# Ledger of designs, part 87: designed miniproteins, single chains

Each design is a single chain, and the fold is of that chain. pLDDT is the mean over its residues in the fold that is shown.

## One batch from the design tools (miniprotein)

Design m3209
Fold by ESMFold2-Fast:
Structure m3209 (fold): chain A 74 residues (1-74)
Amino acid sequence: TRSRDLVQQTGDATRDEISSLPLDPETKQQLLDQLDRETQRLLEEAPGMSVDEAVERAIETATRLLEEARKLEE
């Protein structure tokens, strides 16, 4: 369950960061929908992952989405 907990916590933190960005509501919704989709996929895979793997994959997903959000903010 630790892998699932960390994936969920990272997803929640990423959601908070995206929600705080000065983006149009439609753009935020699209990014949050993508985050939810990616997080759900990771949660499904989490029981088969080590804690380190779960953290790494969650951070990679968060970084990618935040980079996309940063580009759209411009």
Scores: mean pLDDT 80

Design m3210
Fold by ESMFold2-Fast:
Structure m3210 (fold): chain A 85 residues (1-85)
Amino acid sequence: MTLYIGRIDEETYGLLSKEGELLAIVKAGESVTVEYDGYIIKVTVDEKTKTITVEVFTKDGELIGKASIPAPEIGEIVEVVVKPV
């Protein structure tokens, strides 16, 4: 699954679909969960490591994919390719 993460300001990040649709907003140090394309997507922003983790689950709660990326700079949008676990 391909997703995008953009940084809006010092503490605010957006999760985007591959079509560029805004799916969720997440704050630094927090996590957000959204349903997209029949999956549950969890995004966690770790302030300590400055890392964003994207986890993809089935509707039944099985983890099927994970990716971790460095937090992007303000105004930067980065591609996240979620690989099978």
Scores: mean pLDDT 84

Design m3211
Fold by ESMFold2-Fast:
Structure m3211 (fold): chain A 75 residues (1-75)
Amino acid sequence: MEAILAEVRARMAELAERVAAATTVEELEALVREAARLLLEAKLAMTKDEEERKFIEEKMKKILEEDLALLRASF
């Protein structure tokens, strides 16, 4: 668990630098998709139950789609 969290933290730091450099909504959308994928992979690596894994995947897809729709509507 700790090793997974350390890797996620390092990758999130890299994404944060890219977010700071982003100048368009399309660049921000791509970075949000990368961050969501990273967090999903980390959570699935910690999850042993198959039904819980499916629930997490479905929930993350729904949240990502809703957040991206709000991001587009905000600009």
Scores: mean pLDDT 73

Design m3212
Fold by ESMFold2-Fast:
Structure m3212 (fold): chain A 82 residues (1-82)
Amino acid sequence: SDIEELEELLKEADELLLEAAKAAHEGNYEKAAELAEEAARIARELAEDPRLSEEQREIARQAAERAAGLAEKLRKEAEKAK
């Protein structure tokens, strides 16, 4: 179902964010930023998918905004570490 597809893709994004958090904790901000950027990309694609309901797209939009904000923060840390 569309809901199951959304759940699988959002789970992938959540797993990437957990990996990003671990990489950041280890001081690897470059890897952390890349992982968070990938999570934001997945969620952004879901937010634009016409096969999903408006409610599902709204959930994906919120996930994309949060992941993008984290990615920006981590990217700034990565730039300072160089």
Scores: mean pLDDT 82

Design m3213
Fold by ESMFold2-Fast:
Structure m3213 (fold): chain A 115 residues (1-115)
Amino acid sequence: MVEEIAARLLEKLREALGLEPREGDAAQRAAYEAAKAEVAPEARARADGLGATWGLPPEVVEAVERAYRAGYAGARSGDTVTAAREVAELMAAAPSEEERALIEAAFFGGVVDAL
């Protein structure tokens, strides 16, 4: 369930990176969307490169790109709850555990690159 995945992602952010769960206000939500737009070309290039290297299906490449953007934007804006929810939806839609792990890894890659 999306809520369960989101809760686990927030727990990992707290444990690994010291990022507390935070739901953004209107200004932080605007900053989150702006950060996603700013990092979109880099996120796409990274996801395309990974897809080409490992032969990933297009839908997995798209999910990886979106997860990376969400992680980056969450760390930059401080709206970690919104970021975790977006990525939890992508992970819940993934048909395999391997795809789910790749989406999760992309999320944390985005978070780390934003710090």
Scores: mean pLDDT 83

Design m3214
Fold by ESMFold2-Fast:
Structure m3214 (fold): chain A 59 residues (1-59)
Amino acid sequence: SLDELFEEARERIAKATSPEEVDRIVAEMQEKLRELGLEDDPEARRRFVELQNEAMAKA
């Protein structure tokens, strides 16, 4: 589910030990959404913004 994908990404970001790891996780999530055809989905977009905020807080 969308919730599962984003929750896993958030956990990965929380456990990341470098800015490079965080950037990779965000990039992988963006690619996954593109592969699923969800890049323009409003819910996926909202969730991705939330993930980017988590990434910025970690960096």
Scores: mean pLDDT 80

Design m3215
Fold by ESMFold2-Fast:
Structure m3215 (fold): chain A 60 residues (1-60)
Amino acid sequence: MDREIAEAFALIYLALGKMDYEKGNKEGAIESYEKALRIAEQAGDTETAEFIRKELEKVK
């Protein structure tokens, strides 16, 4: 996968997770963050993966 495209998809799932969390859907937020993390890790984007892990810890 192109790294730039992978970053875009990771950010989209991050945004979806943030929206779910703000609406009180904690389970949906966790699922979206986990999808974002998987995409970032598969693309080798260590910085984005690290950021997503920190956001995931905030919603647990």
Scores: mean pLDDT 80

Design m3216
Fold by ESMFold2-Fast:
Structure m3216 (fold): chain A 70 residues (1-70)
Amino acid sequence: MAAELAERAARLAAGLAEKARAAGDEELAAVYEEAARAFAEAARAGDEELLLEAAERATRRIEEVADRKR
């Protein structure tokens, strides 16, 4: 299940990156692309720990971008 869940998370993150890019938010798009890559790596490893770490990292990165937003 970890690999399947991670693959779904990677697809969702990739979709968000496309939407951000379409909106002209290249910085946010890069953050989502980074998250998608991390989730894809977790999927390849099939490791729940990597999935959780990827999710936590993605959450922190998104929060950092939101916090920088004036």
Scores: mean pLDDT 79

Design m3217
Fold by ESMFold2-Fast:
Structure m3217 (fold): chain A 74 residues (1-74)
Amino acid sequence: GAEARAQAKVDDLEAVAARTGPLSPEERQKALDLYLKAEETGPGEGSGYRGDAALPVARLTAPLAHQELEAGLA
């Protein structure tokens, strides 16, 4: 199902991250939620939408700490 595909995408991302540093539990959860949302929003759109889901996850994982730091600083 959609959850299984989202989990598989997160597992693939984690395998890549293992070379540079493992995903934190929070980063993994955010990536999973993003992939799940993409699967829910685009279940009828086919393969095109799934390509777009990978890009936001990569952006979230790479600058996650920076984005949260900027959002948290007043």
Scores: mean pLDDT 54

Design m3219
Fold by ESMFold2-Fast:
Structure m3219 (fold): chain A 99 residues (1-99)
Amino acid sequence: NEEELKKLAEEKGAKIEIERDGDVLTVVIEYETDGKKVKLVLKARVSDARGAIDQINAVMLKYASDKKMTEILREIRTPLLDLFGIGSEDLRKIAEELK
């Protein structure tokens, strides 16, 4: 799964680093544009599907004007959610809570 994330990001010109500290997962996404380095950090508990989704949504909103970061995040969203242990059932429950 980490390999799939790294490959998808690399195809978009980005680098992904993953760090684990107990149940806390930190995903760092980096890319360069116009000589500037853009760095995005996602940090959530593997067992906290709601917190992980909230973090992903927050960074997508923060970088909404950055077309390259938005493209990277869209491409990696599914394997990224899987990395945090978020399956179809977790997504369904969270969607119902938001209604």
Scores: mean pLDDT 73

Design m3220
Fold by ESMFold2-Fast:
Structure m3220 (fold): chain A 56 residues (1-56)
Amino acid sequence: VSDEVIKLAEEVREELLKAGFSPGAARSMANSVLNSNDVEIAKQALESARDVLKHV
């Protein structure tokens, strides 16, 4: 797994926790990003997580 994908997955987890998701749900999404091993998918996931935070 690339270092960039690992970093983005951790940021997704952090943003989801800020949005009020459970630790399990946040970890599950971060694991999905890690399993994709795709920087573009990871960036899209981070943007989506940040959008959720804006709405809560």
Scores: mean pLDDT 77

Design m3221
Fold by ESMFold2-Fast:
Structure m3221 (fold): chain A 66 residues (1-66)
Amino acid sequence: SLEEEIEKLLEELEKLDKEVAEKAREAVRNGDLQLLDQQGVRAAVEGNMEIVELLSRIAKLVKELL
């Protein structure tokens, strides 16, 4: 399911950055694509491209749920 795929991506994100993962979980619960985008921009500025990729994949799946 989309929810199971999102959960797997959130678990991978948590291994990299617990704080970003907590914000991403909040965004997923609320359908808050702006919060996901803000986390992605921050990660990109910090050079954390793996986090950017995971957040982009999560955002794509969340859009399918909305």
Scores: mean pLDDT 86

Design m3222
Fold by ESMFold2-Fast:
Structure m3222 (fold): chain A 61 residues (1-61)
Amino acid sequence: SAAEAAIRAQGEALKKRAIENVTKLADIYGLSEEEKKELIDSVNKVIDAQTANDLAAARAA
């Protein structure tokens, strides 16, 4: 559905923005590449879980 497509697009846009922001902040604070990867993985898991919940709610729309 159009609603499902929009939800997926929103989730992907949020992940892209979050990765950009995490990378910038990590560079400012001097985080390691391993710490950056862990932060990115955590953000992806949170956003993917939210997207899955939103998709479940919108499946019939």
Scores: mean pLDDT 82

Design m3223
Fold by ESMFold2-Fast:
Structure m3223 (fold): chain A 78 residues (1-78)
Amino acid sequence: DENLKKAEELKKKGEEAFKKGDLETAIKYYEEAAKLAENDLKLKIEALGNLARVYQKMGKSKEAIEYLLKASELAKKL
């Protein structure tokens, strides 16, 4: 699936941005990856977990918890 390949590429770009400290760019890539991973539960969980990590790094605990809960809910379906 081309969309799943694109989601994985966006996830990698988000990870690189996160490692460089570009948290805003990391969020944009991870959000797009989560949207494209609609039918891939594992990739969607990973993207949501990565969003939580970025928001935690920014000190936005409420948003980080929200994304962790979304990822946890999806993980129960594995």
Scores: mean pLDDT 83

Design m3224
Fold by ESMFold2-Fast:
Structure m3224 (fold): chain A 80 residues (1-80)
Amino acid sequence: MKVTLDLSGLPEDAELVLLFGDDKEGRFAVQTLGPLPAGSTVEVETDLENPELAVAFTKSLDAALLRAEGNTFRVVRVER
């Protein structure tokens, strides 16, 4: 499955993004994504079922929460 990450709400580039969903059997699973640039919209391939939440980590230890709206993940909260 293909999902879109809208990173326009990030204050700086993500060093790590974790995508949360279910595996094929409905068990909790996480996909690790590499560094992704702030201010961009990035399409990623995922084998996760029902991915609804992602967390982005930046160099300054900020954590950003992203929530799915359809197939697009948008930054909903940035934490320092």
Scores: mean pLDDT 81

Design m3225
Fold by ESMFold2-Fast:
Structure m3225 (fold): chain A 73 residues (1-73)
Amino acid sequence: SAAEAAALLAAALPGLEALLRAQVPDPAIADELVAIAREAVAAMAAGRAPAEAEAEALARMRPLREEAAALQA
């Protein structure tokens, strides 16, 4: 269920946040990526289909990941 998926992801969020902050040195970009992940989990908890929430989150994260990569060049 969406609620069960949201609960599992919420439990994983602290670990994911730590990994994102370790991989993305810019704290502003890391904060935005974490916020997108938290919003996706909240949307699933509110009944949004997990596939839709994931697709939207990945689309929003893509330009931020590209920006982080460009800053490391």
Scores: mean pLDDT 78

Design m3227
Fold by ESMFold2-Fast:
Structure m3227 (fold): chain A 55 residues (1-55)
Amino acid sequence: SEEEKKKEVLEKQIEALEEVIKLLEEEESDNPGVQKTVEKLREIKEELKKELEEL
């Protein structure tokens, strides 16, 4: 169904964001600019999770 396709896309987007966040935290943890970027990515991830829950 269309909803199943949307769920799959959202799940993949969330997974990709989690991987990016992990890499940034592990490789650049002492960089203030990276920390700000990680915070923004976490916000986007939470928005996608809310969208997934509404499907």
Scores: mean pLDDT 81

Design m3228
Fold by ESMFold2-Fast:
Structure m3228 (fold): chain A 80 residues (1-80)
Amino acid sequence: MEKREEAGRALGEGIRALENGDYQKAVEAFEKAVELAREAGDKTLEGFAYRLLSIAYEKLGDTEKAEKYREEAKKVGYVD
């Protein structure tokens, strides 16, 4: 399968996990999405995945990791 398509599927899995309150599963899915987006060279997907990782870590109460991934999203050009 294409890496970009796999990244999209991992994002979808993570979003579903966030909606269900499974924040640890969301983190795992979004970390996979970041890796796949980077392999695909898709900075838009990479930034979006970092932003969602930041949100998942906020839900887990890990403010340090949330801020780290928010900054990573900004580095690849994703801005709120």
Scores: mean pLDDT 83

Design m3229
Fold by ESMFold2-Fast:
Structure m3229 (fold): chain A 102 residues (1-102)
Amino acid sequence: MELAERLLELAEELLRVAEELLKHGDSELARELAERALELAMEAMKLSESLEQLLRAIGLALRAIGLIFDAERMENGEAPKELRDRALQLKREAERLLEEAR
């Protein structure tokens, strides 16, 4: 799979899980996932081969910024273990893919 597409797909998944974490009040982990999603989207912008791909990356970056802002305004709680384990796995996957992109 093309690296830019892999970065975008992983950023979308991180943002979905970050939104779920915020619904459970786990603002700290949600912020961390949104920060990784922003980094993935920014790297995807550099590697974008089409206008459509670039616009998708920009949209994901804006969504990530919004989630970071929302998370910073919330009191930190804790999500269920299963959701936190999934989030930590995705965070590790994002860190590996960012190293590959850099």
Scores: mean pLDDT 85

Design m3230
Fold by ESMFold2-Fast:
Structure m3230 (fold): chain A 83 residues (1-83)
Amino acid sequence: LTPEQQAEAEAAIWEIHAAVLLTDIENGRIPSVEELERDIKKLEEAKAAVRANPALSPGTKAAVMALIDEAIEALRKALEEVK
């Protein structure tokens, strides 16, 4: 893979990961507090990496970051509910 193809593949993986977490929460499959905190941290780190990646188009960055933000919001809401 070229660096550009690798960056696109990584962005796609994070997009899928965020979508899976969002779907899990929407279906009532809420992880433990520890898992929620870990997943939120991982998604925040992933968002920062996507934002900083010069190989990704602005459109791809916006789409992936938006999906990550949706997942983070859902996880934070779930974390409040499982207190």
Scores: mean pLDDT 74

Design m3231
Fold by ESMFold2-Fast:
Structure m3231 (fold): chain A 55 residues (1-55)
Amino acid sequence: TPEEIAQLQADVDELEKLLKKLEADPSADPARIEQVRRAVEEMKEKLRKAQAAPP
């Protein structure tokens, strides 16, 4: 639905912002960076599938 697509897009944007901050922090734990990166990829995949679904 359009609401689900909007929510997924917002979630992706939020996670990407967090990932960017973690990558810029030299004291950040690499495992935390990997966890957030995987979350971003999964949410992007869900967003693509939702956008490609028939109306």
Scores: mean pLDDT 79

Design m3232
Fold by ESMFold2-Fast:
Structure m3232 (fold): chain A 96 residues (1-96)
Amino acid sequence: NKEKAIEHLEKAIEHLEEAKKSDDNEERIEHLEKALEHVVKALELVPDNLRLIGVALRIIGLIEDIRRGLITDEEFNKQLEAIIEELKEIIEELKK
C-alpha cells in the first residue's frame, strides 16, 4: 500500500510542477485538479495520514483562490512550492 501511495504522490508533484509552468489560470486549475486526484488516491491507501489531508485541503483552497481571482502569480508559485516540499517530506516519511 505505501509503495502505491508514494507513486500517486510522485504523480501529484509532477502535476503541481506543470501548474507552476502554466501562464493560463484554466490550465493551472486542470493541473491542480489532477494533483488533487492523485493525493486522494494516496489517501485511500494511507487514510490516517493527516498531513495528506492537509495537503488536499490546501490544493482545494488554491483552486478556489484562482477561480475567485484572490491570488497573485507570485503567491500562487510560492504556495505551490510549499505544497511540493510538503509532499516530498511525506514521501520520505512513508519510505521509513
Scores: mean pLDDT 88

Design m3233
Fold by ESMFold2-Fast:
Structure m3233 (fold): chain A 57 residues (1-57)
Amino acid sequence: MFQEIAKRTAEAVEAAAPEAQAEARRLADGVLSHIARGDLEGAERYARELEELARRS
């Protein structure tokens, strides 16, 4: 589960436009922080926000 979220996070950061990179990295840090705590729900929420940012950038 966490490996899938981490992979999605990396892909979304790569897909984000250059002007959105700072926000993408902030959201990615949020995903990693929640993974480190074992918080699957928090990690998924941040990953979803990051994916949405990448989709609209």
Scores: mean pLDDT 82

Design m3234
Fold by ESMFold2-Fast:
Structure m3234 (fold): chain A 79 residues (1-79)
Amino acid sequence: SEAAERLARIAELDKESEELRKQNTPENFKKALEYDVESALLEIQLALDIIDAAHRRGEDPLALTEKVRADPSLLEEVL
């Protein structure tokens, strides 16, 4: 699903950012921050989709976000 692919991309960006920071150079730190920004934007978009889904379900958006965070497979059922 598109939601699962987006979540996988977020995880990949976070991993690449962590690996770049291990070498502790200014250039790698800058690249890590660029990946962090891309990851954050994807997470914001996903959060907005979850909020919309929570409203459709009559559920608290924060509760649904935490549930999805604990079990990402729920994204296909929720979205």
Scores: mean pLDDT 82

Design m3235
Fold by ESMFold2-Fast:
Structure m3235 (fold): chain A 56 residues (1-56)
Amino acid sequence: MSSEEEIEAAARQLSKLTGLSVEEAKRRIIEMMETQGLSAAQALNILSSEELVKKI
């Protein structure tokens, strides 16, 4: 899968889990990838865990 397709897929998944827009989810994933040097899938895992904790 291309990096753009991975980012898009991760953003859609994060949007479904958190209620964020796909555009906002994509921004957060890209930011995490840039700051932490992570893949889109790794960024999704961290961000989804963080948002679930905030909801509880």
Scores: mean pLDDT 76

Design m3236
Fold by ESMFold2-Fast:
Structure m3236 (fold): chain A 115 residues (1-115)
Amino acid sequence: SAEEVVERLRRLARELRARVEEALAAGDFEGLVRLLGELAEAAGRAVLELLRLRPDLPPEVASRLAELVAEIGAVATEARALLDAGRLTPEEARELAERAFALLEELLRLMEEAV
């Protein structure tokens, strides 16, 4: 069901947040970037599944869900680019992680209102 999609994403978000905090504490920036990528992919899949289950969602809600998924993906892409350039600092890593999870919480709130 649509509710099960939201609950599954919320559980995964909690697990990924814990792993991200461990990666940040360890200075494991490769692990952090991989986890942010996993988060972006999971968010995208969850939104596509929700839209399939709720085809009658208002277009503006569907558009906002897509925008939030794109923004989470952009954070993951920025983190990868900084890592590959050797420019990912601990401070930037934390800011990117916090931005990704703030966007995810907004996404989850909007998805919960849609079910």
Scores: mean pLDDT 91

Design m3237
Fold by ESMFold2-Fast:
Structure m3237 (fold): chain A 65 residues (1-65)
Amino acid sequence: VTKEVALMIRSIGVLIEEGLNGKVEFKDNTIYIYYPEEDEEKFKKAVAKIEELAKQFGFKVEAYV
């Protein structure tokens, strides 16, 4: 299992735990998270957790509405 797949699985797990239906993509050592504006507060919380995980794998995080 590559570090990208491991980070993706853990990131999806964080979103599921928070009850969020966001889209996650991995490109150029960056994890991209897309979320509806209505869920912004919950997504910001989840994104912060994912950013902490991404640091451990050397990835950047970008979040978009």
Scores: mean pLDDT 72

Design m3238
Fold by ESMFold2-Fast:
Structure m3238 (fold): chain A 83 residues (1-83)
Amino acid sequence: MPEEVRRLAEEVIELARRAGDEELARLVEELLELAEETGKYDLAEATLFAAKRALEAGDVEGARRVVETGIRNIREGKSLSTG
């Protein structure tokens, strides 16, 4: 796993736990497992970065939606929009 993805995941998990959302922490771990299985680390990194920004803004629900969407996109074999 790329160090940057691991670092972002650790930061998001810590922020989620500080916000009292253990389920969000679990979803981040699921996202990392799927990224490792599929090699979609760029999608995982973008998802984690967006989730981190949402948590830093106090939007815990938005962070959950971002991670859930990222997990679904990886499972469905979708990539980031290449415009």
Scores: mean pLDDT 80

Design m3239
Fold by ESMFold2-Fast:
Structure m3239 (fold): chain A 75 residues (1-75)
Amino acid sequence: SSAEARELLKQAIKAYNAGKLEEARELAEKALELAEKSPDDSATWYLLAHVYEQLGDHERAKELREKAEAIEKKK
């Protein structure tokens, strides 16, 4: 669910702040998989974009931000 994805992203941020870059990346990848199964939560996609930007994956972060913006434009 999007709630599970957001929880994993919070864990990824904590891992990143602790210097555990590989753990942060693994948690972000799991969160991305869960978000793709429940894609209608723009907040989750914005948080994914933020985490991938911090991990240095600027291209992925841009794609995820564009997905979040597209979701926000839906009724």
Scores: mean pLDDT 80

Design m3240
Fold by ESMFold2-Fast:
Structure m3240 (fold): chain A 99 residues (1-99)
Amino acid sequence: GAAAAGAERARRGAEKAAAAKDAEGAARGAREAARGAGEAANAAEAAGSIRGAMEAGAGAVAAGAGAAAARNGASPEEAARVARLGAEAAERGARLAEA
């Protein structure tokens, strides 16, 4: 479903952040993770899962903060870690939307 598609996008963003060799690459991956998590949150809300929307939405905020941090000099490793946490929250949100 749409929530699962958003979670998959978040996972791909987190993988790109983890594979990045510099802060710009990590920020780009984290931004993709944030967008995917936001898509999962919107889909969970549309499916009537308030809890799923909150979980995925929190993941979008976290991954977005990681992207901003990377742009402002945080390590690529920390940005990748936060992007992964965001993708995991998006997956939990998607599962709640399917329950």
Scores: mean pLDDT 87

Design m3241
Fold by ESMFold2-Fast:
Structure m3241 (fold): chain A 77 residues (1-77)
Amino acid sequence: SARAEAVLARGIAGDPAHVEPLIEALSDPDPQVRAAAAFALGVIGHPRAVEPLKEALSDPDPRVRYAARQALAMIGA
């Protein structure tokens, strides 16, 4: 989806200014957007993302849970 692509692009850019919009995207109704947000937060590696990513480990979609686990591993948490 275009929204998931935009979310992923923010993570690839690695700008800490994208952390808060990406944390908001973890609550998106589209699981593709939530998974992209989790991965993007892992790429940026900001400690502010740790607690939101831990909550995403309980997401109903297995892709989002997988992305959150990978993101936490990338951050070292």
Scores: mean pLDDT 81

Design m3242
Fold by ESMFold2-Fast:
Structure m3242 (fold): chain A 75 residues (1-75)
Amino acid sequence: MSTKEKILSLIGEILRLIGEELDIEREIEELEKKLPSASEEERKKLEEKIEELRKKLEELKERLKKLMEELKSLK
């Protein structure tokens, strides 16, 4: 495998993870916008889902960081 092929593969993975990160961030924003008009029960469910999504977002950020470090090592 050439360095160029490895770089392209890593870029592809990075772009996919960035896409997932942006999707989760948008979902969090949509849920946060619903909080002011939600009932107490609905607000609790929204807060729990936001927390779950934020946890998933942090996991994706860690994976992205590792891939970017690999990419930098090839530059």
Scores: mean pLDDT 82

Design m3243
Fold by ESMFold2-Fast:
Parts: structure tokens; sequence; C-alpha cells
Structure m3243 (fold): chain A 69 residues (1-69)
């Protein structure tokens, strides 16, 4: 399911942020979590998915930066 996939990606990002101490990465994960909460409130996945994907792209760069730091 797409909701399960989104939740897993957010959890993995939060876990990485906690391990590395990256506050910026944690903030990005929290923003993605807000999108997931909107979906659970009844918003359409199709409407929210592009917003999540846009948020995930900066998260991906921060993910790599955190691992390199």
Amino acid sequence: SELEKLRKEIEETEELAKKTGDKKLLESAEKAKEVLEKLEEGASLEEIKPLYEEALEPLREEFEAALAA
C-alpha cells in the first residue's frame, strides 16, 4: 500500500536524522509526516503525492549529506 510505503520512508528518514543528529533532516521528515497526516484525514493520495515527492527530493540530498558528514 502507498500509505505504508510513505510511512516507512518517513520512519527511515527520522531514524537516520536521530542517528546522525541532523536537525535539518529531522525537520524535513516532520514536514513529510504532515503530508501523511493529511492523507489519513481523508485527503486524496493523488492530490498529496506530488507534494510528498517534492519534499522527498530535498530529503534525498540531505540524506546523502548527513551520511557524508
Scores: mean pLDDT 67

Design m3244
Fold by ESMFold2-Fast:
Structure m3244 (fold): chain A 67 residues (1-67)
Amino acid sequence: SEIARKNLEAAIEAAKAGDFAAAARAAQDSYKHSTDPKVAELAKKAAEAALAGDAEKAQEYARQALE
């Protein structure tokens, strides 16, 4: 999904900026619009990492979801 991809890219940029609330929202929107179960699982993990304040893991899971 193009929407899921754009939201993953937004989650990465928000996490880089330290905006964990924006990163979590973007990652949550990504997994809701993901049709691939593997992408959805990684987007969900990115959202959970962002909610925990883990910028490195949030970025890593979102990058893996984009592969």
Scores: mean pLDDT 82

